# Designs tried in a protein design run: designed miniproteins, single chains. Part 72

Each design is a single chain, and the fold is of that chain. pLDDT is the mean over its residues in the fold that is shown.

## One batch from the design tools (miniprotein)

Design m2484
Fold by ESMFold2-Fast:
Structure m2484 (fold): chain A 71 residues (1-71)
Amino acid sequence: MSEQEVKEQAETAVRVLTTAVREDGVSPEGAEAALGKYVDMLGKEAGLSKKQTQQIKDEAIAALRARVAAA
């Protein structure tokens, strides 16, 4: 798994979790925690550095927050 594949899987998870928060009543905090843990697992599996994993995580969480907040 490459850094690009980790980013693509994180983007997919953001879309899925956005729907879960907006339509299924999942808490934003729960969705952020699940997303962060998922990206950590993907980064470890891909052999990414902590810095690379943290950057992808930060970007994914920011995207989730923006999508959930969009009226």
Scores: mean pLDDT 83

Design m2485
Fold by ESMFold2-Fast:
Structure m2485 (fold): chain A 79 residues (1-79)
Amino acid sequence: KEKELKEAEEEYRKKLKEAILLEATGGIYLMGSSAYKLAGDEEKAEEYRKLSEKYFEEGRKVKEEGEKEYKEKLEKIKE
């Protein structure tokens, strides 16, 4: 049980790291969007905003999938 728990935690940590990197990338694009908007480049601001939304959405999906897989493994270990 202990080894299986550690393996489940390691897999979950890998998914969390992936989600964090995707969310961080989204944050960088969001900052870029704000900078372009401040500079008056509405077209670039919109492109970067859409990129930030895409990365935030991908990060959310990875996080949700990782949480679901981790919960399923925990329930199986508790049996």
Scores: mean pLDDT 83

Design m2486
Fold by ESMFold2-Fast:
Structure m2486 (fold): chain A 86 residues (1-86)
Amino acid sequence: SPEEQLQALLEQARQQIEQIKQLIDNDAPEEEILQQLQQLDGLLQQIGELIRKHKASQEMLEQFYALLREAQEVAKRAAEKIEKKK
């Protein structure tokens, strides 16, 4: 169902954010961090599209907005780290 698909994608996005945090903490190569950020962006775009096309619960919508805020924070930290390595 669209709802089950949405929940699975939300969990994937959460895992992706945690993976990116670990890469940043472990001073992973710029290319690896950027690749993971690109994958996260694509995943969040897909989630947003599903929410737009289908009626999402308030709880799922709140989870999505929370993930967007976390993604913005992790992207900012990654950008700062990348700039310092140039």
Scores: mean pLDDT 83

Design m2487
Fold by ESMFold2-Fast:
Structure m2487 (fold): chain A 88 residues (1-88)
Amino acid sequence: SKRQRLWALVDEFVALLRAPAPDFARLQRTYWLIITELGILGPDESAQASREIQARLEAEFGADRTDFILDLLLSGLSPEEMAARFAA
């Protein structure tokens, strides 16, 4: 189902972030796949799924770190620059 595919991508995204040295090229790719799957859902389902994903990320990493990660992925920086900022 669309929900199963979306949540498999979210699980992969979380697993990538938990790695000792996260691969930001893979994180960026997985993030855009999540956004694509959200865009395929209807507006109400997309809004609900977005809230559920945000809550999952905040439960795993905390609110401030979740915001930092999402800002990095939207920054337009290279994967190497994102990794350097994440490690600082």
Scores: mean pLDDT 85

Design m2488
Fold by ESMFold2-Fast:
Structure m2488 (fold): chain A 86 residues (1-86)
Amino acid sequence: SMERYEAIGERQVYFQKKRKEGKSPLEILEEELKRTENPIAREILEKAIELLKETPDEEMRIMIASVALTTAAIAEATGEKPELLE
C-alpha cells in the first residue's frame, strides 16, 4: 500500500539523518522507542535493541537498526503486525 512505502522512505531518511548526527544504531533505536506509543512497534524496537546488544559487527548492527525502524514504522502506519515477525 502507499502507507507502507511512505513509512519505509520516511524511516530510512530519519535513520540516515541520525547517523550523520553521530548517533549509533543502538542510540537511534533507544530514542525511537522513547517516542513510540504503538505497542506492536514498541515490541519490534525492543527485540531489535536486544539483538543489537549481541551483534558485534557494525554493518550488521546498521542493517538490524534500519530494518527494525522500517518494520516499526509500517506497524504504526498500518496498525498491523507484519506477517514476517515471529
Scores: mean pLDDT 77

Design m2489
Fold by ESMFold2-Fast:
Structure m2489 (fold): chain A 75 residues (1-75)
Amino acid sequence: SSSDSQKLYNLGLKHFQLGLKHLKNGDFKSSIDHFSKSDDHFTKSFQLNPSDKFRQNQIDSSVQLLKSSVYYVVP
């Protein structure tokens, strides 16, 4: 439902913001964990309500997850 999609979107935003905070502080493992959760929530939100906005958030979280992963494995 629209309400369920919005709840998942809000959870995705929360984890995305936490991921950015950890990334800025050099905590790459915690950053990866939060961006992974963000990506999962945004993907589920997009599946329930496929809008361009939700699609863009999913892409953004995936990009940050990849960036954090590279920094973690290639110090």
Scores: mean pLDDT 75

Design m2490
Fold by ESMFold2-Fast:
Structure m2490 (fold): chain A 74 residues (1-74)
Amino acid sequence: MSDVELLKEGLKLMLSKDKEKQEEGAKLMIEAVERTDDELLLGVAEIGAAVLKVFGTEEQKKNAQKVLDAIRKK
């Protein structure tokens, strides 16, 4: 799976109402972030996670924070 495909699938899963899918989505987004050197992909991941942290459910906010932490640690 390409970094772009990992990011797209990850974000789609994080938008799910299913807690298990939200957690898997965060895992895929973190994998994309860790693998990529593409600044645009990192920017898209950061915006997506930031939106979920502001507007998401409690579980989506927790998973979005994990993605943001992975971006900051890179």
Scores: mean pLDDT 85

Design m2491
Fold by ESMFold2-Fast:
Structure m2491 (fold): chain A 69 residues (1-69)
Amino acid sequence: ALEAEIQKAIEEARKNPEKRLEYLNKALEIRKQMDPPISSQQAAQATAEALRAMADTGKPVHIFDTPSF
């Protein structure tokens, strides 16, 4: 499934932030295979934001927030 392929790319981006762009491009290719009502560029931007948020572990993060139940 194309959705599973995108999730795979996100997981890879999370594990390898240095290869984030490569995984991002892979997600873009999957999006192009679908029939989105928006342009591939808009779909790519949305995917990039999601991948960036997940792959942010590559940047110096100061995650010291205590999770709430």
Scores: mean pLDDT 57

Design m2492
Fold by ESMFold2-Fast:
Structure m2492 (fold): chain A 62 residues (1-62)
Amino acid sequence: KLYELTALKDTQVVLDGVVNLKKGDVILTKEKPIIGDDLIVATTVDGKTLFADRDDFEVREV
């Protein structure tokens, strides 16, 4: 099942390196993201581990 991480502001995520995102950018993830206090951990549809700031993203099931 797919999930969307939508950037609520200009921000950065960590994949294999630092990626800059703009407000409204969407990342698709394959499995349900793990949402912590300050951090989201997810797996992208191409199999990469993603680390993101929790407060910078909306998470939705697709």
Scores: mean pLDDT 83

Design m2493
Fold by ESMFold2-Fast:
Formats: sequence, structure tokens, C-alpha cells
Structure m2493 (fold): chain A 69 residues (1-69)
Amino acid sequence: MSREEALKTAVANVKKGLDAYDSGNKEEAAEWFRKAAQALADAGLPEGARSVAEYGTRVTGIEVPLPEV
């Protein structure tokens, strides 16, 4: 995955996570944030991945695990 594609994927997945949270589905929201963090990690953006995982955990109250790089 290119850096640009990873950023686009991460933004799309964060938006899906926020939409799921607004719909009352915290578990689905956490999964979208996890996917966003994984996309950033796979692109070699570990700081971005950590920030997204931490943000998802704060928003949902469900731990979003740090992705493996």
C-alpha cells in the first residue's frame, strides 16, 4: 500500500468509525478505528497508527489495539 493510499484508507475508515459511533455501535466503531490504524502501520506511519488507535479508544471506550508493523 502506498503512503497516499494508506492515508486515504485511514481517513475513510475513521469516518466510518465516527458514523458507527453516532449510530450507537461502539464495537463497530472500534473495529473501523483498528482498520485505520492498521492501514497507517502497514504504510510505515507508526506514529499516525498510534494516534488513531488512541483516538478510537477515547471515542468508543473500547481498547483499539496498536497494530503490528
Scores: mean pLDDT 80

Design m2494
Fold by ESMFold2-Fast:
Structure m2494 (fold): chain A 61 residues (1-61)
Amino acid sequence: SPLEARLAETEAKIREVFDRLAEAQRAGAPQDEIDRLKTELSRLIVEYRRLLHELAAAQAA
């Protein structure tokens, strides 16, 4: 389903951004870069939760 595809895509993006954030922190990247990655990660987590709710509702119908 389109929702399952978007959920999988969002999960993959979360993993990618999480890995980039971990690497940036390890490398001592500028704080503004770290903050931007944290903001992106938070945004993706909110979207992931929304998609999970929509998928659960669709499967219950």
Scores: mean pLDDT 86

Design m2495
Fold by ESMFold2-Fast:
Structure m2495 (fold): chain A 55 residues (1-55)
Amino acid sequence: SVEDILNSNRELLEKASKLDGSSVEEVKETLKKKSKQEVIDTLNTMKEVVAALGL
């Protein structure tokens, strides 16, 4: 379930990882350790930041 959520948001993770100076794989590994709700909340925050920066 978490893996499917992350895979469906790959483009967002790529944009977020560029902002953090991280790799997509590092971000995915970190998020896989969280609960489903924490992953959803984190992705929503990433989406807002990416949108605010015009990416």
Scores: mean pLDDT 79

Design m2496
Fold by ESMFold2-Fast:
Structure m2496 (fold): chain A 78 residues (1-78)
Amino acid sequence: STEELDEGLREAIRTLREEAALAESQGLHELAAVLREMIARLEEILNDESLSLEEKKARAQAVLAEALARVAELLAAL
């Protein structure tokens, strides 16, 4: 359901905020920036009342895939 997806997105955003703060505190500024950008995009999806359940799922999956690719690129640069 849309309510279940929205609750899942809120929980993910809470966890990502904690991880971004931890990354920043450890000097991992580029990782923190990627996580904060992911949070902003997920919040836009969560707050867009015009999106169907299917559209919200597709957009959230795209945000996750892009963030994972960027994290992999950062790890490869180490």
Scores: mean pLDDT 85

Design m2497
Fold by ESMFold2-Fast:
Structure m2497 (fold): chain A 71 residues (1-71)
Amino acid sequence: KESLLEKARKYLELSEEHRKLNEEYSRKENELYNDPSSSFEEIAELGSKALAHAVNSTSYRLEAEKLLKEL
């Protein structure tokens, strides 16, 4: 039970880090949308990175929830 709590805590920490990165890349993407010198390619790359971090954040959160339900 203690080892499951420790592992769940680690997954929640990873989920939070990816959530913050998603917010950061999404913010940068929005900034480029307001910059006439930015390229669509640059905007698309930031959007892809934001999405990847959002997916990872959700995945780690779900793994943590599974571990916590086994306690």
Scores: mean pLDDT 83

Design m2498
Fold by ESMFold2-Fast:
Structure m2498 (fold): chain A 100 residues (1-100)
Amino acid sequence: MTREELEEVIRRLEEEGFPPEVLERIRELVEEDAENKALQAGIEALAAATHLGFPVEEAVELAELAKRITEEKIKTGGKLSPELQEQVERYTQLLRDGLA
């Protein structure tokens, strides 16, 4: 992701009424590794969670989890650590309960 693409994403999310805290977290994630596919997955998860009405804290945690999952899958060829598997199950349950 280029800086120009990041600014366009931030602008669109701001126009959609995303909280400033979410926009700030997206900037922090991009500053870590702008070209990283794991970063892109994190940004997409943050946008999706916020769009579904999740609180900022939960949306940020989901974004960080999505980034970590993608990073570990890249490093291991598709395997997750037991800790990440447990976190995925926990967030899947929260999503299921939140959408019901």
Scores: mean pLDDT 67

Design m2499
Fold by ESMFold2-Fast:
Structure m2499 (fold): chain A 99 residues (1-99)
Amino acid sequence: DAANEEAVRIAEALTEEQRKKLEEIWEKLKKEHEEFVASETDREKLLAFNRELIIRGIAYAISLLPSEEDQRIMREAALANLSFTPEEVEELERLIAEL
């Protein structure tokens, strides 16, 4: 069975408090993105910022999961579905460990 099915089940099992915190994180990241896009016209900088924002968003979402097993499943699903560079993988793992 696909790792994505396990990720969906984990997301559906989130508490009301965890869902609210994820929504707050999402709105904060969306605002940061909108403010950056409004001030920046360099395509390479926009792409780099979008990649950084995605990694931060994923790290925050994973950090809210109640068990190390759920965190592992979601991390593996993210790595399987998103083409990360080795440096981006290191940053993702660093952020998860910090949170």
Scores: mean pLDDT 73

Design m2500
Fold by ESMFold2-Fast:
Structure m2500 (fold): chain A 73 residues (1-73)
Amino acid sequence: SAATEAGLKGAEAAGKGDAEAAREYALQAMRNGGSGAATGSWEAAKLVEAGGELEKAKEDGLNGARAAQQSGE
């Protein structure tokens, strides 16, 4: 789905340290009804902004995208 795709792109952006891109993908996921994907990308963006581990930020985003996929969104 478009929401799941946005969540996956948000996770990739967060893994590269791009908090702004991760946040934009969170908004895209939200617009497409993917609350799990949106939440994952938002939390990933926050972790990047806080100077956290990029690998963990990527995992937070991926977990959100997987939740959206499992819910059929």
Scores: mean pLDDT 82

Design m2501
Fold by ESMFold2-Fast:
Structure m2501 (fold): chain A 92 residues (1-92)
Amino acid sequence: SEKLAKEVAEALRKEFEGKNVLVLIAKDIKEAYELLSKYSDKYLTVVLAYGGKEVKPGTVHVLVGKDGKSLVDDSFDSTEKALEAVRKAYES
């Protein structure tokens, strides 16, 4: 869901304002991996994919990477669940 991806992105950008966390939206999982590869060496990079064949309708696929490590690679059907996954990754 593009709407869900935007809601999660807005909430994350507000919560992690001033921190070394980059939040991006991708149209599909392929674009999400390309964005992770570009930025994860400099930032804890969160990419929210909303479309394509691999993302279920009504969900957002969340990818979190840092320094070549995959911290989150999962789909969520709510803003709260997606935020909890990213918070846990940041605190780990």
Scores: mean pLDDT 85

Design m2502
Fold by ESMFold2-Fast:
Structure m2502 (fold): chain A 61 residues (1-61)
Amino acid sequence: ARDAFLAEFLRRLDLPESYFARLRALLDQLGLSVDQLPTLSPEDLGLTEPAQQRAYAAVFG
């Protein structure tokens, strides 16, 4: 379920599969569940590229 949610989250944001491991590590570090990913800012998620930030805003904010 968790990994399926992360795969869908990446798909919706058009992020590469390499982000899967980064997001899993971030959630584990912060003690957050996968459904709390949209509550984080793009910067908190490590989305530093302008295209990634625009994709995040289009989907979640």
Scores: mean pLDDT 71

Design m2503
Fold by ESMFold2-Fast:
Structure m2503 (fold): chain A 69 residues (1-69)
Amino acid sequence: RDRAAVRRLARWFRTGELDPATQAELDRAIARYQRETGRRPASDAELASIRVAIAIGAELIEVADRLEA
């Protein structure tokens, strides 16, 4: 729920910039999801869906900030 981390993930997704720390966080989240679902290996489509979900989450945080202001 760290807004800054989620915003960095969304920005990376939009701009295609590789931030090593952000990339490592994303890779860890994907690996954890794969273990929890019992899948080996995860499909590329599933990984893409997870990245899109993270980007949407960041947009929702931005909207919440605007409504609070």
Scores: mean pLDDT 60

Design m2504
Fold by ESMFold2-Fast:
Structure m2504 (fold): chain A 100 residues (1-100)
Amino acid sequence: DEEEKRKEEEEKEQVMEELKEAKKRGDELAAESEDLREDYELALRMVEQGPEGSQAAIALGMVKGVEAAEMVAGALYRSKNATFEEKKVAVEVLKELKEK
């Protein structure tokens, strides 16, 4: 199933690219707002706690809205402690918040 393997690789690449773009947008927002910078730092600390911390950070982004969700997705992009599952969920949450 070479096609199945290619689809898995494409999905992982898409998730990573979306997290990378979220980090760029989050960095711009944090540069203009002290409150969003604090949210970003909190998200970074949470995702460093591993999968449970990543899940909690994603839930916080869902509650606080699109800008906070961008910060959480950006924090997950550079995290080595978050699994692909958490990274994928963060991207899906961000898409849902943007579409409403």
Scores: mean pLDDT 77

Design m2505
Fold by ESMFold2-Fast:
Structure m2505 (fold): chain A 100 residues (1-100)
Amino acid sequence: SEVEALIEELRRLGLEVARLALEIEPDVTRAIGLALRVIGLTIDAELALRRGDWAGAIAALEEIRAIVRALRARTTDPALAARLDALLARLDAMIARLRR
């Protein structure tokens, strides 16, 4: 179903953001905190999608997007920057799809 496809994409996206938080944030405690927050937001978004709460899913995705933007602002490595820019595009596409 479309919801199942969205959840699978959300899981992949959330894990990639959590991984990048661990790679980019030099403070280990903050890196772990960011990764755990992304995982929690991913779970919140999945639960919202399963309940048909599109507004709740969008809110969680917008918080993940804010984390990705903060990581992008700290990143000068071109490969990591490109991965973050791709994740922002995927987040924007997912949010747009949920609004239609």
Scores: mean pLDDT 89

Design m2506
Fold by ESMFold2-Fast:
Structure m2506 (fold): chain A 62 residues (1-62)
Amino acid sequence: SSMEQEAQRQRQIEEAGRLVIRLVKEGKVTRDRAIEIASQAVGVSPKTVEKAVRKLEEEERG
């Protein structure tokens, strides 16, 4: 089972999503720019980061 390695990748993706939320909340960059920054900083694709951000926001709302 590669579940342990997959869990580590999911944590990296969540870190990228959290970074985007923080950058956008600060209002200094656009959502698209924040996604690119997080993608490059964490090493995950921009599309993956965008999906992670939306999922985190939806989970927080219930």
Scores: mean pLDDT 80

Design m2507
Fold by ESMFold2-Fast:
Formats: structure tokens, sequence, C-alpha cells
Structure m2507 (fold): chain A 72 residues (1-72)
């Protein structure tokens, strides 16, 4: 699940842009708020592995953490 989520986010950034990826993160957390911390960790791990997407993935991870904290 986590692997599929980060790959979908990377694809959205490549094809639709960062705003679409941000919205996808919000939509995923609306469905599964408890996945927020796991999603943030997965995105940070992806950022460490993919220098080209590092900044975008880190911003998405920060958003996921913030949304998870608000829902907690």
Amino acid sequence: VTELVKEMVKKLVETEGEDAALQKVRDMLDLNPSDGPLLAEALREAAERDPEYREVLQRLADLAEALAAEKA
C-alpha cells in the first residue's frame, strides 16, 4: 500500500504537477487519516532515493505529517 502510494504521487508530480500531488495526498488522508505518519515516512524515504524529486517529495511528506497531526 505505502509503496503504491508513493509511486502514484511521483507519477502525479511528473504528469500533472505538484498541486495535483498535494490534492492526492489530502484525498488519501481523508480516506485513511491513520495512514498519515506512514505516508509521510514513505515520501521522505522516496525523497532520499530520488534526488530529482527530493524537494517535492519532502514538501508532500511535510503536508502529510501536518494533516495527520490535525486529524489526531
Scores: mean pLDDT 73

Design m2508
Fold by ESMFold2-Fast:
Structure m2508 (fold): chain A 55 residues (1-55)
Amino acid sequence: GDLFNNLKKLLDKYGKKANVTEEDISEAVKNLENSKPIPSDIKKKIDELIKLSLE
């Protein structure tokens, strides 16, 4: 979906700097689609990805 595609674009640019993998994004999207909380370690990495995209 749009969320996965948007996060994957951020992963391509900032993933190494934020220490995020495609598996982290897939797990986060899966949890959101099932109305489950994102694991705190994965959420922290994704928050860093988003922060880097805003610089």
Scores: mean pLDDT 78

Design m2509
Fold by ESMFold2-Fast:
Structure m2509 (fold): chain A 52 residues (1-52)
Amino acid sequence: APSAAAAKRLQETKAIAIRTSKEPDPDIRALMIAVHRAVSNAEEQALFDKIF
């Protein structure tokens, strides 16, 4: 079963995806995507990609 911590991380992933999609600088946006992928699990990455 998903833990409360996992649910919180998914909510944070949604916020990060929305913020990243609104970043006007393409270099900063690419860096934000790369950093997220380096520190996130497969489920968080899939959610990020779905929203972004």
Scores: mean pLDDT 79

Design m2510
Fold by ESMFold2-Fast:
Structure m2510 (fold): chain A 68 residues (1-68)
Amino acid sequence: SVAELEAEARALLAEARAATDRAELLGILDKVNRIGVQLVLLGHEELAREFGREMRELAREFGLEDEL
């Protein structure tokens, strides 16, 4: 369900904020991106855009904005 995808993305973003390793952060952000794709396919583009924004902010904080 969309609610399950949203909950999973939020949990993954919390893990990303606690990440201390570049590879770990990229792996978590890849999982969030895959959930975002599923949300778009289900017609929830606005929610996917919100998660994309949070991902980019985290990537900038870690110096990885060019990886997204």
Scores: mean pLDDT 81

Design m2511
Fold by ESMFold2-Fast:
Structure m2511 (fold): chain A 76 residues (1-76)
Amino acid sequence: LDELFSQVPEEGIKQLAEDIKKLSKEPLTDEEAYEIAKELAKEFVRNLGKLSTEELHELLLKLAEELIEKALEKKK
């Protein structure tokens, strides 16, 4: 479990950060996208097995949108 978390989150977080940068309407820094991806990965692991696949997907999508907006808000 710790090995999976150590390896998969690192690579998965990097990939998710790239996807988040593409999803954002305004440019995010690599650091901001990585932080958002890291939060999403942690929330995914936390809710894995507690929510249905559909509920988990909806939760993560809404969280991604909220975190992107908060990152952009700090730039104002």
Scores: mean pLDDT 70

Design m2512
Fold by ESMFold2-Fast:
Structure m2512 (fold): chain A 90 residues (1-90)
Amino acid sequence: MEELREALLRAGVPEELAQAIVDYLEGKITLDELLEKLNAYYRAQGLPPLTKEEVEELVNIIKKLRDDPEALVAYLEDIQRSLRLRAQLA
């Protein structure tokens, strides 16, 4: 889990959100709690909120890519870029 947290930080995920993702994967918080933390952060940044389905997909891809930190960083950077583009179009 430490390697996953470091990969999230390298992708520009804030420390609080990286920890929330790790906590969810370790079973310490629920998917709904993770969704609330992610959307609170994105709301503060002026970015559109994620749906529960988008968070579930994000977590499943993180689980698949956890053993490939470079692919995980690239995926997360693409997601952040997509959210910024969505904000510009809204």
Scores: mean pLDDT 74

Design m2513
Fold by ESMFold2-Fast:
Structure m2513 (fold): chain A 56 residues (1-56)
Amino acid sequence: SAFENLLNYWKKLGIELPEELKPWVKERLDAGVPPLVVFATIGLELYRYWLKHKKR
């Protein structure tokens, strides 16, 4: 599937997507958002995720 292909591509780049963001990616793909657009926007969502979890 496009979702699995996108996750595998990120893993090959050394990027492991947090479990909390996997539903976000899946919902975007299921809503018909192209994989390239999801790929282009995930960087900002990853940055926001890391900012929220920067202070434990």
Scores: mean pLDDT 73

Design m2514
Fold by ESMFold2-Fast:
Structure m2514 (fold): chain A 110 residues (1-110)
Amino acid sequence: TVQQLLQQAVQLAQQIRDLIKQMKAAKEKVKAGDKSAEAELKALQAQLSAKVKQFDDLTTQLQQLGGLSPQQLSEIASKVSAAGIAFIAGDYDLAVALYDEVEAQLRQLL
């Protein structure tokens, strides 16, 4: 159902946020000289990429089923894009904040 897909989108947004927080922590370990944290970062990056793709696919499906308006999908996609730009720039806190806004927006629809 649309409600089940919305719940899944909320869970994915939470998982993406938590992965970004873990990557920030792993980056601090690398800066402190923990070389094993570089392998951790690579594994977290792969998980993040997979979950962002799952989120994009799910939100597109939600729009097709009428669970999201085209405007709501555009607003969510804009925040996800901005979070990706912040992440590449190393602004993990901004990326987390943007996914918190995405989660809040999706929860308003439940």
Scores: mean pLDDT 89

Design m2515
Fold by ESMFold2-Fast:
Structure m2515 (fold): chain A 87 residues (1-87)
Amino acid sequence: SKFEKIREALEEGKSEEALKLALEVVSEITGKPAESAVTGEELRAADEEKTEKLLEAIFEGSYAYALKKARSEEEREHIEEVAKKLL
């Protein structure tokens, strides 16, 4: 999954690649181009634990936002399917 690829990139110290993948995940969940308030430099400077919690917060926040904005059952199911593929 993309989430596993994000974790692998972080374990390899590729923080910029991890951020890029996380933004792609957010874009797929929200259906909008996503911009992180966190830069690749900030992510690289963060401890592994802080970085993992940040990615989880971005994922959960985007998922919750997308569900709140869903106007149809088909849109909601699409959001849930994308989220399941990323876990």
Scores: mean pLDDT 61

Design m2516
Fold by ESMFold2-Fast:
Structure m2516 (fold): chain A 75 residues (1-75)
Amino acid sequence: IAEFEAAAREAAERGDAAFAEIKEHGSEEVRKRALEVAGEAQRRAAALVEAGDVEGAVAALREAAEELEKLVKEA
């Protein structure tokens, strides 16, 4: 379980880095979409952790990080 917690942290760090880049260089539209992606991912991951689905939570955070990284390319 510690391994999955580390993976979740890594995914969150990737997402945070992408989000920070979008905040500095992205348009208002891209920033708004990034906030929606981040917010939904946080809510979903929290619910999955509460349900004991740590693997699902990690997957949700990784998907969000990938989506934010795509938005960086559009920024």
Scores: mean pLDDT 77

Design m2517
Fold by ESMFold2-Fast:
Structure m2517 (fold): chain A 104 residues (1-104)
Amino acid sequence: SLNPESLDDEELEEILATLDETLARLEADLAAVEADPSLRPEEKALALEVIRAGAELARAIKELLEAIRKGAPREEIERLREETERAAARLREAQARLAEALER
């Protein structure tokens, strides 16, 4: 697993910029899926769940990295790390449900 506390300032800025780009793309994907009349209701709902879970994970990672950059207390960093792990688990579960539905 990646240790964000071992990253230098340049690497951290690059990761944060990539997360901002990822969040912007996920927001566009969310709007596109919501507006797509060709998707079956079940597939649309599951696709929206995956996109929302992905956005939640990206935000959790960003908050964790920003907290580390600001020198937040260890207890705060540990809470944000646990929140990131929970968000990652939710994304994996959402992806599994969508895959199951798409396999017919």
Scores: mean pLDDT 84

Design m2518
Fold by ESMFold2-Fast:
Structure m2518 (fold): chain A 69 residues (1-69)
Amino acid sequence: SAMEKLKEEIRKKAEEETRSDAEQYIADLTAQSPEMGEQARKALEEAKKSGYLEKLQEARGEQMLKEAG
């Protein structure tokens, strides 16, 4: 259905934005200090394992749905 496709598109967009933002933030930190960049990458991996990153992606997806509707 159209609603199902919209939900899939929003989920993909939220995931891509969250990933892109995290990668840019890590790149910026690494440019200032390789040690800080390494710590940030480890924190991102921990967030993935704990499900925290998934919760952030869901929150972003919900925000996008509110803006669309």
Scores: mean pLDDT 73

Design m2519
Fold by ESMFold2-Fast:
Structure m2519 (fold): chain A 73 residues (1-73)
Amino acid sequence: SKEKLRKELEERRKRLEELIEKNFSPEDAEKFREEAERILERRERVELDPDTPVHEYTATELEWIGLEVDAEL
């Protein structure tokens, strides 16, 4: 729920920073990281479900999901 979601968002954000730096150029990594952090906090606020349709995410969120899925699965 909300309490666990906040904890997971913090953990994922730390891992995401590593993935961003590895998958993107230094310039793109910084831009993506900035947007990704904003999106992670937004997701906590709106409480998006993993089962929610992809088209309800922003373009940056789609990139983030791609990195997360690729890294975990």
Scores: mean pLDDT 58

